Designed miniproteins, single chains, continued (5). Designs and how they scored, part 107

Each design is a single chain, and the fold is of that chain. pLDDT is the mean over its residues in the fold that is shown.

## One batch from the design tools (miniprotein)

Design m19720
Fold by ESMFold2-Fast:
Order: structure tokens, then sequence, then C-alpha cells
Structure m19720 (fold): chain A 90 residues (1-90)
């Protein structure tokens, strides 16, 4: 459920695992979007992007942040993060 994904995200965040935390919050946001709860979906997408951006040297984190930003319509910021991920060549 969405609640289980949020709890998983909170667990990873508490452990300092921001990549997995961001992924869980992104998935939870998608769950709310499928329920047509756009406001809660957007809050989780913003949280996913913020946590993923704490690991700016990890290309997987940058791609998670970019996807979350695309979900909320921040296409310019998403493009910047995708370009940074490509430069890291990991």
Amino acid sequence: TVDNLIEEGEKYEKQGDYVNAAGAYLAAGEGYHLQSNIDLANELYRKAAELAERVPDNPQALLIAAEALEKIGDDERAKELRERAEKLSL
C-alpha cells in the first residue's frame, strides 16, 4: 500500500539511505497519483527529489530526483539533473 511505501521511505531516511528513501517516496507518490490524490502525490514527489539531491555524486539518485521533478512539472531542473548523471558516467 501507499502507507507501506511511506513507512519504507521513512525507514531508509532514518538509516541515511537517501537513494532508497527517495525511490520509496517516488513510488508512494505514484500510488497517490493513481488514487487521484494529486496534492499528496506532489508532496511525496518533492520529498523524493529533495532526498535524492542529497547524494549529488550518485547518478541513480540524480535520475530518481529528475523523475520526481518531471512528475511535478519542473522539467528544466529535471534536465539539469539528467545531464549531471550522464557526466558521472556511472
Scores: mean pLDDT 87

Design m19721
Fold by ESMFold2-Fast:
Structure m19721 (fold): chain A 56 residues (1-56)
Amino acid sequence: MKNAIEASQLAIRMAREAGLSDFQATEAGLKAMELAKNEGLSPEDAARKAVEEAKK
C-alpha cells in the first residue's frame, strides 16, 4: 500500500530530525505503517502519531 510506505519513510525522517535513536526511528516507521494500513490515517497523521509514541 503506497500510503503505508510513505508514512513509514516520513516517520523515520521525522524521528531522526527529532534526535531519536535509529532503533526508535525504526519503531516509529513500523508504527506509522501499521496506523496507515489499519486506521486509514494519512502519511502525515500516521507519522506524527508514531513519532509521538516513540518519544515516550
Scores: mean pLDDT 80

Design m19722
Fold by ESMFold2-Fast:
Structure m19722 (fold): chain A 63 residues (1-63)
Amino acid sequence: SMAEREALLARGRAALAAGDYAGAIHALSQIPDPDDEALRLLAEAYRLAGEEARAAEVERQLA
């Protein structure tokens, strides 16, 4: 639902701002039907967590 998506996006953004990359990945990876914004944030979280291969996989979904 839209409400669930907004809640997970907000949680992911807050976690990224706090340096909690694992928490950001956990929240953002649960978003149903992720849009480009959600995918971009998830890729950023993976990259900051040092998970380069996972970041690249998510980034491929943007193209």
Scores: mean pLDDT 85

Design m19723
Fold by ESMFold2-Fast:
Structure m19723 (fold): chain A 72 residues (1-72)
Amino acid sequence: SSEEELLARLIEHELIHMLNENLEMSEKVRQNIVKELKKLSKELRERVFETARARIPEEKHELLDELEKEVE
């Protein structure tokens, strides 16, 4: 749906912004991101993580890998 697509893009933007600026991800923020990711289809979740990895330095991909495992 268009709402699901918009949600995916908002999560992408937030993840890219936080990780590129070395912003600390509080437990509450992490839990909210996981909750929102679980609302997305598997295909959209995979696209979110693929887009984030393309735009975030390799050194920061470990956090993305952890989030991806948590939402499976």
Scores: mean pLDDT 80

Design m19724
Fold by ESMFold2-Fast:
Structure m19724 (fold): chain A 84 residues (1-84)
Amino acid sequence: SELDQARLQYMKVFNELNKVPAEEWTDEQVEKFKEAALALAKLLKTDEEKKAFILLLEVMVKTVPEKLKPYFEELLNEVKKLNS
């Protein structure tokens, strides 16, 4: 399914990202993650899945290096808009 393909792509990008410390993430890697995360968020069907994904992104905002927080805050806001 389209959702399964989006989940696979998200997991692939997330796993590649986690091969290096967050301090070493490139702008290209962060952008690719943002694209995969938004694609997945648009396809989530249940309120439970949507809420779980928002919670995951909220954790990422809290845990990423300071320089990356604005990027993940922007992503979180975009995902929240999809659920409003």
Scores: mean pLDDT 83

Design m19725
Fold by ESMFold2-Fast:
Structure m19725 (fold): chain A 104 residues (1-104)
Amino acid sequence: MRPGDVLEFTAVASDGTELRVTVTATEEGGRVEVRNAAGELLAETFIPRDADLVAAAGELARRIAEAAPELRGDLPVVLSNGEETLAAVVGVDGEVKEAVVSPG
């Protein structure tokens, strides 16, 4: 993603739970917002440009699980730190099960 780019998608967990994810790339990093189907904010984080995207994905999954303890299953996520994009499958325990990091 380039600075100013916004990626919006519906992440469907393996239990069928739908979450709305917004990823905004900035010159200093990536901003991630996760909302439930009702529009309630479950988690928000800023990932600095030099941050480990795999570690960020695990931490985001833990925060989502704390806000939505009814969520059961693995969540596909796409994250950015403004330089790299991560596509991953993360467990609600913060375990990153699959991860692909791409430039841009």
Scores: mean pLDDT 77

Design m19726
Fold by ESMFold2-Fast:
Structure m19726 (fold): chain A 77 residues (1-77)
Amino acid sequence: MDDEIHALADELGRLAGRWMATGSPADAAAIAEQARRLASLDREFAISVLSVLARAAEARGDTALAAHLRRLREEIE
């Protein structure tokens, strides 16, 4: 279970990182799916991960990604 939670968090970070690197929302649906899967296993950890990624996206000026991540956090909170 813990290994699965960390694998989902790592994949979520990888997808968000790719969007930040490319400026492309191509992975928006995949990010949403991974976030919901993570939330189903550990809601509090999912909220924490989404909050960290949203701040990172905002710091880079990726406002669309930051908004997407905040919306997902609100959905699971």
Scores: mean pLDDT 84

Design m19727
Fold by ESMFold2-Fast:
Structure m19727 (fold): chain A 92 residues (1-92)
Amino acid sequence: SKEEKIKKLKEAIELVKEALKLLQQPNDPTRREKAIELLEKALELVKEVGEEEGAELLEEAIEAIKKNAAPEKIVELLERAIETLKKAIEEL
């Protein structure tokens, strides 16, 4: 249902925001692992809803974290994912 899709996307947005907070605290490998777990859970929710663009951005962000890409790139990808998911909710 539309209500179930909105609920899943809102949960995904909160998980991405929490991961973003953890990633803004450098020099803690346990925070990076937790951020990845949160993002993988968000990705599952986004895929269940069928939001392809949001899923692609989250997959790219997870890969960037695993490859120790520049923090600025990771933040940009996650902020773009949040905005994409918010727009998806508005269009439902």
Scores: mean pLDDT 86

Design m19728
Fold by ESMFold2-Fast:
Structure m19728 (fold): chain A 79 residues (1-79)
Amino acid sequence: GSDPQLLQQIDQEIYDIALEVALERGYSEEEAERIARAVLTYMRYPGTSISTLAYQAGVSPSTLMDILSEVSRRLAEKA
């Protein structure tokens, strides 16, 4: 939207859901924060390499894809 505050709220919601999903999967808070940043980056910038983001987050590409799918599902339920 045209409102920067709305965009910031969406980013925060994506980050919070991704953090929750990672913690539920047994990752530490520090690992979950890296995963949440990777999820947010991918959702904001479609076309970013999944392999690169997974490497930076310390997870496999398949694990990051699974987390992305769950975050997308939870976001759809809130819409």
Scores: mean pLDDT 82

Design m19729
Fold by ESMFold2-Fast:
Structure m19729 (fold): chain A 90 residues (1-90)
Amino acid sequence: SKEEFAKEILEAVRKVLEKHLSPELRDRFLQRIEETLQEALKAGESPEDIAGRLLKLIGDLRREYPEITVEVAKEIAKAIMDVYDKYKKS
């Protein structure tokens, strides 16, 4: 389901952030991701659209927070895309 997809995305991103960020920054970033996921689910967006929206958000967060290095951003993007690949229709 889309709800299961959102839950797995949030969990996968949480694990990446736990390795790289302080608890305070992790919780703030997870809140932004969770809010974005809830908005996308409410709008009835496809898994492709949800993944794209999250990748855009990570780009935006990297501009706001220097702690999100290129390497961290790539690891977050990979976590999102790995979950998307599991849920995509083919």
Scores: mean pLDDT 82

Design m19730
Fold by ESMFold2-Fast:
Structure m19730 (fold): chain A 111 residues (1-111)
Amino acid sequence: MRRLVLAEASISMAVIAAVTLGMPEEHVRHLAELGNTFARLRREDPELAVELARQLGTIASGDEADGERAVRRVTELVGEEAGRAVRGAGELARREPVIRNSLIAAGEAAE
């Protein structure tokens, strides 16, 4: 439980950073949707919540091939909308160190 709460807090920090930086509404929406999906999975399927957090860490810290594998894994396990949101989060992480560090922290907290 404690590790997943810390992962959720890290995802929430990514959303707050996106809003504070004045990022486009669509990008903020994708991060918020990831936070909502994670919160739901933490209650309904904690093992999938761990996997989602790990894949968020992977897409934020890895190369392009790691990112493509992360998107495929999330799409397979959680769904196509979650996979698209993870891809969007990875693109934001590449541009914004605060978002990147928050998503990496989410993955680390889930381990």
Scores: mean pLDDT 83

Design m19731
Fold by ESMFold2-Fast:
Structure m19731 (fold): chain A 91 residues (1-91)
Amino acid sequence: SKEELIKEVREAMEKLFELVSKNAPLDLRKKIGKLIVRIQYALYHLDDETVKKELEKIIKELESIRKANPDLPAEVQEAIDRLIELLKELA
């Protein structure tokens, strides 16, 4: 259901932020933090068609971060990949 998917997105965001706070440079932590704020906003406005474009932009930015940082710990990479998967289902 949409409600279950939103719950999974929130759990994936919290896990990613926890991992990045412990395992990533400050600049990457700031980039991920900003994306999390944008995702939180989008989750409250899923009925707005403009939010679908914002989700697509967020997905592309997460994919770009993933490609630019291939040396991140596997658990961080998996957390990014999981969030991308869930956001694609939501968009």
Scores: mean pLDDT 86

Design m19732
Fold by ESMFold2-Fast:
Structure m19732 (fold): chain A 68 residues (1-68)
Amino acid sequence: SAAQAAAIRRAVAVLRRRGLISDAEADAIETLVDQGRVDEAIAALVAALERRFGPATARAARHDLLSA
């Protein structure tokens, strides 16, 4: 949905600005959103968060993005 796409873009922008994801990871997620592949973008963002913060943070982020 447009709301989910907007939520993903905001999350990616915040994480990129704080240095919490790489530019390559951010660009890959934004490319998926631009292609309308929103579910894949959510999965990629969740995977990036899990790598850095663990599964609990990833599950919380997934819940928030799916409810957007």
Scores: mean pLDDT 81

Design m19733
Fold by ESMFold2-Fast:
Structure m19733 (fold): chain A 100 residues (1-100)
Amino acid sequence: KIIIDGKTVITLKEVDGKWVFEPSSFTVTVGKTHTITLVNDTDFEHSFTILDSKGNVILNVTVAPGETKTITYTFTTAGTYTIQDGTPGHESAKGTIIVK
């Protein structure tokens, strides 16, 4: 049985002609399974990419326009992770995942 310690809904949207994540950051307990709901609130397909503190890609999820996808992940190493729009040309859209 998966023990779910927390859940976060993160939305990618356009604000003033820029792609942004809301919330821009969230905190996850190290070693606990976390549920992340990825919401694409745009008219374009986006790749939700999670990078570790060293810049290694650990997750990559493609979400269609207006689609919502839910994933579960256990972060086993404390640190600051990045959630990024991995779609070419959209890499400036970034959020932070604090694992502690």
Scores: mean pLDDT 79

Design m19734
Fold by ESMFold2-Fast:
Structure m19734 (fold): chain A 77 residues (1-77)
Amino acid sequence: SLSAEEQKNLERLERAMQVLMGEKLGKETPEPLPAPTPEERKEAERVMELMRRGYEAAATDEEEARKLAEEILEIIK
């Protein structure tokens, strides 16, 4: 199970990712989100890139998708 600190880090990352996704896709968020810090933005960009690669790999290489998911989990620790 996630610790309270890991849960807060995950929530922070999720908010940053939502902001960055909105910027890149031009999509409205369901509610106002706080602006990410430069560090949060960098982490969110890395996680989003890993998720994109994992999604692409999931159709052809389940092991690669799993490795990318593990790298994402490492970032939120």
Scores: mean pLDDT 68

Design m19735
Fold by ESMFold2-Fast:
Structure m19735 (fold): chain A 68 residues (1-68)
Amino acid sequence: SSAETRAQLLDMIDMIEEEAEKIKDEEKKKEVLELIERARAHLDAGDFQAALEDLGRAWKLIEEERAK
């Protein structure tokens, strides 16, 4: 259901936000947090696909920082 999808996306946002707080580069951290804010806005608008895309981009940036 859309309610279950929303709950799952909110859980993903919480997890990604926790990982974003561990980023040492302030500019990269800001970029990730801005993507999380965009995902929240898309989620509030009911655009689950756009929210997922924003969260995917945020997670990719977190993984790239960890690989350094």
Scores: mean pLDDT 86

Design m19736
Fold by ESMFold2-Fast:
Structure m19736 (fold): chain A 71 residues (1-71)
Amino acid sequence: MTLDQLAQASQLAAEAIQRVKAGEMSIDEAVEWLRKGLKELGVDEDLIEHYANSVRNAAETGQALGYDPRL
């Protein structure tokens, strides 16, 4: 993986998180969109999973903080 691929992968991950927070995509849709983008960039499977998990965790944390089931 090149430094340029890493920079592009990070940009895609940030975009996916932003779209979920804006309500434009579900977490699953954002993760699948990210996976497609990373595959097109030629990112290794292991790194694709790492970014997918990071985006999923960030989005889920944001939702959990917004949807506290009971104080």
Scores: mean pLDDT 73

Design m19737
Fold by ESMFold2-Fast:
Structure m19737 (fold): chain A 65 residues (1-65)
Amino acid sequence: MEVSRAAGDLIRTIGAEIDGLVEIKKENGEVVITYDSASKEGKEAAELGKKAYEYLGVKARVVEK
């Protein structure tokens, strides 16, 4: 959906403000959210981001650093 691109940009922008969220990138149509394993806030943010992307019909996964 066209809405998913704007939502993806918004989620990335919000993610930049969250300590412990390392990276959000797109690979082969899938969104990869990387968080700092020492950060519980980063883990929660990554899981929430995954759910948000999946709600928009975008495949996503979470990766620990």
Scores: mean pLDDT 71

Design m19738
Fold by ESMFold2-Fast:
Structure m19738 (fold): chain A 60 residues (1-60)
Amino acid sequence: SLRDIVREVVRERFPELNEVQVEVAVHDLLKTVEALLAGEEVELSPAARPAVEAILERLA
């Protein structure tokens, strides 16, 4: 699922995060990616951009 891909990217890019922090990051990134896939314009922070790009590459 999309959520599983997002969680995988979060765990790979932020291995220092605990389980609670991972789920918060997954929730925020999932919302961002779903908005982008729906054709919405979303401003990405510098920290979020490489993670979002990695998620979109795995969906291609």
Scores: mean pLDDT 82

Design m19739
Fold by ESMFold2-Fast:
Structure m19739 (fold): chain A 100 residues (1-100)
Amino acid sequence: SLIDELKELFKETIEKIRKAKFEEIPDVLHEFEDKVAELMDKLPEEVKKKVAEEINEFRVKVSDIMEEAKKNNWSEEELKEKIIEEIKKLEKKLIKILEE
């Protein structure tokens, strides 16, 4: 099912973030966004719009987290944990959209 494919993508992305070097995180997130778009490609336009809005909010939030981490000299572990928290929140939002 699409929801099962989405859940697997989120699990794989979290694992990639945990293993990634700091400089690799943006590329992992870009690949993740591309794969979400691919999974959503055949869905109704209204559903795609809702997903795109959540992805845009996620992107802004992650950008803010990365900027704050650089400014306040966070550890790589603290940065990864904050990004993973936002990924988990996004998963719940996207699943809710797909179940409605």
Scores: mean pLDDT 86

Design m19740
Fold by ESMFold2-Fast:
Structure m19740 (fold): chain A 81 residues (1-81)
Amino acid sequence: SAAEVEAIIARIREIVDELIAEKGIYDPGAVLAGVAAHEAIQALRDGVPREEIIAALRAALPQLDEAAQRAVERIIGVLEE
């Protein structure tokens, strides 16, 4: 449902906001995780299946630092619920 999608988007945004609060808005890892999160949000709004979004996020993990990896893994966890 649209309400379910918006609830997921709110949780994704909260995870990114927490990472930015920890690392700073101009931290490279926070920027990269923020881009990945925004792409996931756009895909959710466009009706892309969650399994496809999860696969794309997992493919991005190896290029992220440890803090950004943890944030993206939390986003994946939200999408798996």
Scores: mean pLDDT 86

Design m19741
Fold by ESMFold2-Fast:
Structure m19741 (fold): chain A 72 residues (1-72)
Amino acid sequence: DAALNEQILEALRVALEEARRLAGDRLYEELSEEEALEIAERAARVASERTPLRVSLERDEAGYVVPVMEPK
């Protein structure tokens, strides 16, 4: 629904803002896989704390890390 979509967009905005703060001026190719995952996990935690959604990272069946967002 529109309300849930707005909450998802806000959670994404918060997560991206935190990820950029943590990465600073570093480009994607300058990050190790471990650093990128740590940044993503911390960004998801901050988004969960600051929005009404629970944001977590899960591995799909193919092993890719994907964000999962659900209402609290």
Scores: mean pLDDT 76

Design m19742
Fold by ESMFold2-Fast:
Structure m19742 (fold): chain A 77 residues (1-77)
Amino acid sequence: SDLQKATELLLEAARYLYEKKDVDKAQKLVIQAGKVAGIPDTGKKYADLAKKYGKKGDYKKALESIEKLGQAIGKAL
């Protein structure tokens, strides 16, 4: 399902961000999740926020941005 695929992409993004500190990879995965869920503009918004906070080392706020996209995806699908 698109919900399952989008959720798997967000979990992978969170792992790259939290465990690998790979902000650019996390951003790309969040963008892909938004596209899969049919909300690409919302996906890009939260991907850009995750990158912004991740680049500053604020991984808590970066993860919160990913979680907010997860909530938006759950409502869209």
Scores: mean pLDDT 85

Design m19743
Fold by ESMFold2-Fast:
Structure m19743 (fold): chain A 57 residues (1-57)
Amino acid sequence: MKAKVVLKKEGDKYTATITYDGKTVVLESDDIDELKLKVLKYVEDNNLEVVEVTVEN
């Protein structure tokens, strides 16, 4: 299933918004590397194909 990921920095926190099949999941971390690992695990656990990554501020 195709997924889109939006990475955003808000103050001292990083968020990743994962959207697929009308569902939206938000992951958050104070560490960008920890956030990336959370996103990778979520994508793998749900058999998602990331087709778009957007970085916002």
Scores: mean pLDDT 82

Design m19744
Fold by ESMFold2-Fast:
Structure m19744 (fold): chain A 63 residues (1-63)
Amino acid sequence: MVEFTVDPSNPEQVALYQAAVEAMAREAAAVLAETGDEAAVARVMEERNRELQEQVAAIEAAR
């Protein structure tokens, strides 16, 4: 898992990150309720983090 930095002075990037964290938390709760498997939750969270990284990379590529 690679880490990326969100610019905390950019309200649009902060809002995107907050929305993504909230969405991941809701999805993690749903997966846990459905499967009872914390490893499945971890896999979903890793996938969502990759998607967020791709969104950031797409924004950078558009410049």
Scores: mean pLDDT 71

Design m19745
Fold by ESMFold2-Fast:
Structure m19745 (fold): chain A 86 residues (1-86)
Amino acid sequence: SRRDALLAQGEAMIAWARSVLPQLSPEVQRAVEELIRQMQEAMERARAGELSDEEFAAALRHAEEILRAIAAKEGLDPSQVPAVEV
C-alpha cells in the first residue's frame, strides 16, 4: 500500500541519517538527531491514523530536502539520501 511504502521510505531515511551521523560536525549531529526524532514522531502519528498519506508524504519530503542540504554542506553525496517516491 502507499502507507507501507511511505513507512519503508521513512525507515530508509532514518537508517541513512544514523549511518552518516558520526561523519558530521557536532552541531550538525544535534540537528540530524532532532530531525530523526521528528521523523519517528511523524511515523508513529501515521501508524496511529493521525496523518493522511498526503500529510505523511509531505513530512518525509521535507525531511528529504533537509537531509540533502545537510549532505551537500557536509561534503557527503546528496544523491545517497533515500528519495520519497510515492
Scores: mean pLDDT 87

Design m19746
Fold by ESMFold2-Fast:
Structure m19746 (fold): chain A 89 residues (1-89)
Amino acid sequence: DEGVQKAIELLQQAIELAKQGKLEEAKKKASEGLQLLVIYYKALKDYASAEKMKQYIKEVESSTDAKTIIQVSQEAIDELKKTVAEALA
């Protein structure tokens, strides 16, 4: 799924930018990736995961530190990988 791959790429870019101290760029990439995941989970009718991604967007937008962006982005990637693995079984 191209949307899933794009979301993972954006979240990985956000983690790398946050590690480099590029906080505003990291927030933009994280929010973009998380927005794609909201669309993805809604398409699966997984509204609970969609709302969780919306909460992650709020946490990223209100964050002033790299740690929160890295943590949220990694959690979203890990949750997505579990969902994709289940769909491929």
Scores: mean pLDDT 84

Design m19747
Fold by ESMFold2-Fast:
Formats: structure tokens, sequence, C-alpha cells
Structure m19747 (fold): chain A 68 residues (1-68)
């Protein structure tokens, strides 16, 4: 599905980042040419799957791949 394809693209993008780097929803959306709403939906599923981690800094949510 389109959402599953976006989840895979989000994971691939996060895997391309330097070790320890995090990305905001807006950065991911810009990089993938997707809407922030679509990226947020994909990230919600990835959080529930335990595939990504999040932290909030200054009201902005940043995400990275979950530790193995």
Amino acid sequence: SRLEELEERVLAYLESLPPGARASISEIARALGASQRAVARALDRLFLEGRVEARVEDGVTYVSLAAP
C-alpha cells in the first residue's frame, strides 16, 4: 500500500543519516517529497512497531532508527 511504501522510504532515509543523527517530520517530508501529515502517519506506525525512536526538542519532534 502507499502507506507501507512510505514507511519503507522513511526507514531508508533514516538509515542514510550519519550515526546519531535525527530528523524532524518536516525534514523527512521535504527529503521524500511527501506531506508532513503522510510522514507523521507513517512514523506513528513505525513507533508502534518499535522501528523508530522520538524525542522532542523545543516543541519539535525528532526521530531516528530504534537501537537494535
Scores: mean pLDDT 84

Design m19748
Fold by ESMFold2-Fast:
Structure m19748 (fold): chain A 73 residues (1-73)
Amino acid sequence: SMQKQIDEALANAIEVLKKTIDKPVKSPSPSAAKAGLEVEAMALLEDARMSKDEKLKQEAIEMAKKLLEKAKK
């Protein structure tokens, strides 16, 4: 099922982000680091929009918010 594949991909992405979100971003410039985090957050929100699992959707939205907050620092 296409929906099952989307939900499993989103779950895996959230797991990876949970392991990396607290790690410092190694980037040559602060502006490049910020742009990268914002792009990741937007991609995660798009994946959340395509998912029909409400729990995964909420976890993805919360992780995207954390990425955007990290980008503001």
Scores: mean pLDDT 75

Design m19749
Fold by ESMFold2-Fast:
Structure m19749 (fold): chain A 63 residues (1-63)
Amino acid sequence: DKEIEEVINNMFLSRLEQQLINGELTRAKNLGNSILSSILTNRLTISNNRYTENTKKLEELLK
């Protein structure tokens, strides 16, 4: 099912984005860059919400 494939791809991309942001966030925190840390934390929240939404869609499609 193409819709299932698209949801899985979106979940995969969201996880890759989260992994990259977490690496940069750790670096920003270690350097004491509060502005960058705030921006990256907001981006991480958006990416996590997108992943959660796609997970719910996948569960509904698999019913």
Scores: mean pLDDT 84

Design m19750
Fold by ESMFold2-Fast:
Order: structure tokens, then sequence, then C-alpha cells
Structure m19750 (fold): chain A 88 residues (1-88)
């Protein structure tokens, strides 16, 4: 179970980071509205899964659970920043 949770976390974080990198590339290309939309979709898709993994990890790997929770917070902060930039 621990090994499975760690594997799922690695795969999920990899997909999330790829989506956020694509959003950042759009932002740099002068497309902040498209970047914000991509980031928002990634959050909607992955936030619930990250929360579930964090809960599962809390009993097996508390450090991983905290890292996943921090990732959710950082992800939300990044999306808000992109939305603000898109409105400017």
Amino acid sequence: ELEEVQKEAKELLGKLLKALKEAEELRRAGKPAEAAELAKKAIEEYEEKLKELAERASKLDPELAEALKKTIEDMRAYAKELEKEAKE
C-alpha cells in the first residue's frame, strides 16, 4: 500500500507538473488567459485525487502527505496569479 501510494503520487505529480509547465509556456508567449484556463482545468482534474492521496499517505508517509497538501496550496496560488494576470 505505501509503495502503491508513493507510485500514484509520483505519476499524478508528474502529470500535474507537465500541465503547469504548459500553462507557464502559454503565459510567457503572451497568452495569460489560455494559461489561466489550462491551470484551472488541471486543478479541477487533479485536486481531488491529490487530496485523496494525501489522506491515504497521512497514515503511511506523513512527509509525503504534507508535500501533497503543500502542492495543492501552491497550485491554487499559481492559478489565482494567472487569473489576475489574465484580467490585467
Scores: mean pLDDT 80

Design m19751
Fold by ESMFold2-Fast:
Structure m19751 (fold): chain A 97 residues (1-97)
Amino acid sequence: SERIALLEQTIEAYVQQLQEDPELAQIAQEVQEEFKVSSQTAAAALIYAEGKKPLVSLKDLSEVTQTPVETLQRMRAYVIERLNELGVEDIKKAVER
């Protein structure tokens, strides 16, 4: 669907943006290593952790990343815990730093 294609483009753009933020890049790499997933799937988990995009659903992320919803939920929990540990409360603010 058009929605899925836009989400794929959003994930790819976010993968590129992560390279400019060392803290988010480290968290994305940790997600890739811990869960044995691609950089795109790790970026999707970070987008899901942000929780502020009204059209981003777990089902759409699962379809785009070919990753079970349960795994995406566990990755989101990991991301939130790591951001809290680093004192980062907002993923958008971290990307803009």
Scores: mean pLDDT 74

Design m19752
Fold by ESMFold2-Fast:
Structure m19752 (fold): chain A 118 residues (1-118)
Amino acid sequence: LREKLQQYIEELKEAAKTVDVDAILEERRDEVEEALKVPVLDWHTLDPEITIAAEIKFLKEEGVDKELAKKILELIEEGKLDEAIELTTSGFVQTILSSKNPLLLELLKTFLEIYLSH
């Protein structure tokens, strides 16, 4: 799992350079909705463009706007994980932050950075 998640994070970074999130959400909506039913730890088995679109949609639905995403990212970089947890009502973000798992934190950071660039 660790090696697969690490490879997946690199695939996300490459896909982020060319992904059209709006096009994926309009043209491949059914695949995005199916991805949202899959546990995030298994997202390495899915198309990285689909999981990027799924994560952005999910963050918006959970009330994580770009300003909040930027603040959470800053707190993660500073190692202030408990403060980042208090800023959000997103159960997904809180669960990853509470895990304090370095690889899951890198995954969350990658998704937040992609969200801020789109």
Scores: mean pLDDT 82

Design m19753
Fold by ESMFold2-Fast:
Structure m19753 (fold): chain A 76 residues (1-76)
Amino acid sequence: SEEVTLYSAISIEIAGGYFMGQLIEPKDPETAKKIFEMADEIKELLKQGNLEGAKKKMTELNKIMEEAEAKYKKLA
């Protein structure tokens, strides 16, 4: 179902966010902080059952992670 697909995608993105944040934190603590904060916000929205809010924040997190991955490609 669409809900199951969204839940899975959001859960994967949250996990990826925490992993990426930890990897880049020593070199870029400001970007790491943004990633951690956004992952925490998505996790909270998911706990509340706010799938639309979580999806929108997930899209923002994905963009930040893609930019970080491109900049620090040896770390991701």
Scores: mean pLDDT 81

Design m19754
Fold by ESMFold2-Fast:
Structure m19754 (fold): chain A 104 residues (1-104)
Amino acid sequence: ASPKALEFLERMAEILSEEPGLEVKLVGDTLTITNKFLPEGTGILRRVEEILKKYEGLEVKRVGGTLEVTAKEDFEELVSEEQQEELLEQIREAIRQARADPLG
């Protein structure tokens, strides 16, 4: 991935790591998010998946209780810096909503 795509994934990892119920790992160009309390994620993982799937510059896959997010080669062309900031804000809001309503 481009340096900007990696920076974006790192910032997203920091935000998601603020939630104690999530295990977040960035390996190469792929961010993995796992629900620590359930093998199959509900609530927060579903909200994050729905947000990320709206952006064509990201490849989002669900593998059991883990969400895998990879930035595409054309991420910077498909997702503007303004859209990147909006996406990070949407993820922060999804965490807040999941804390208020864990069942979604």
Scores: mean pLDDT 77

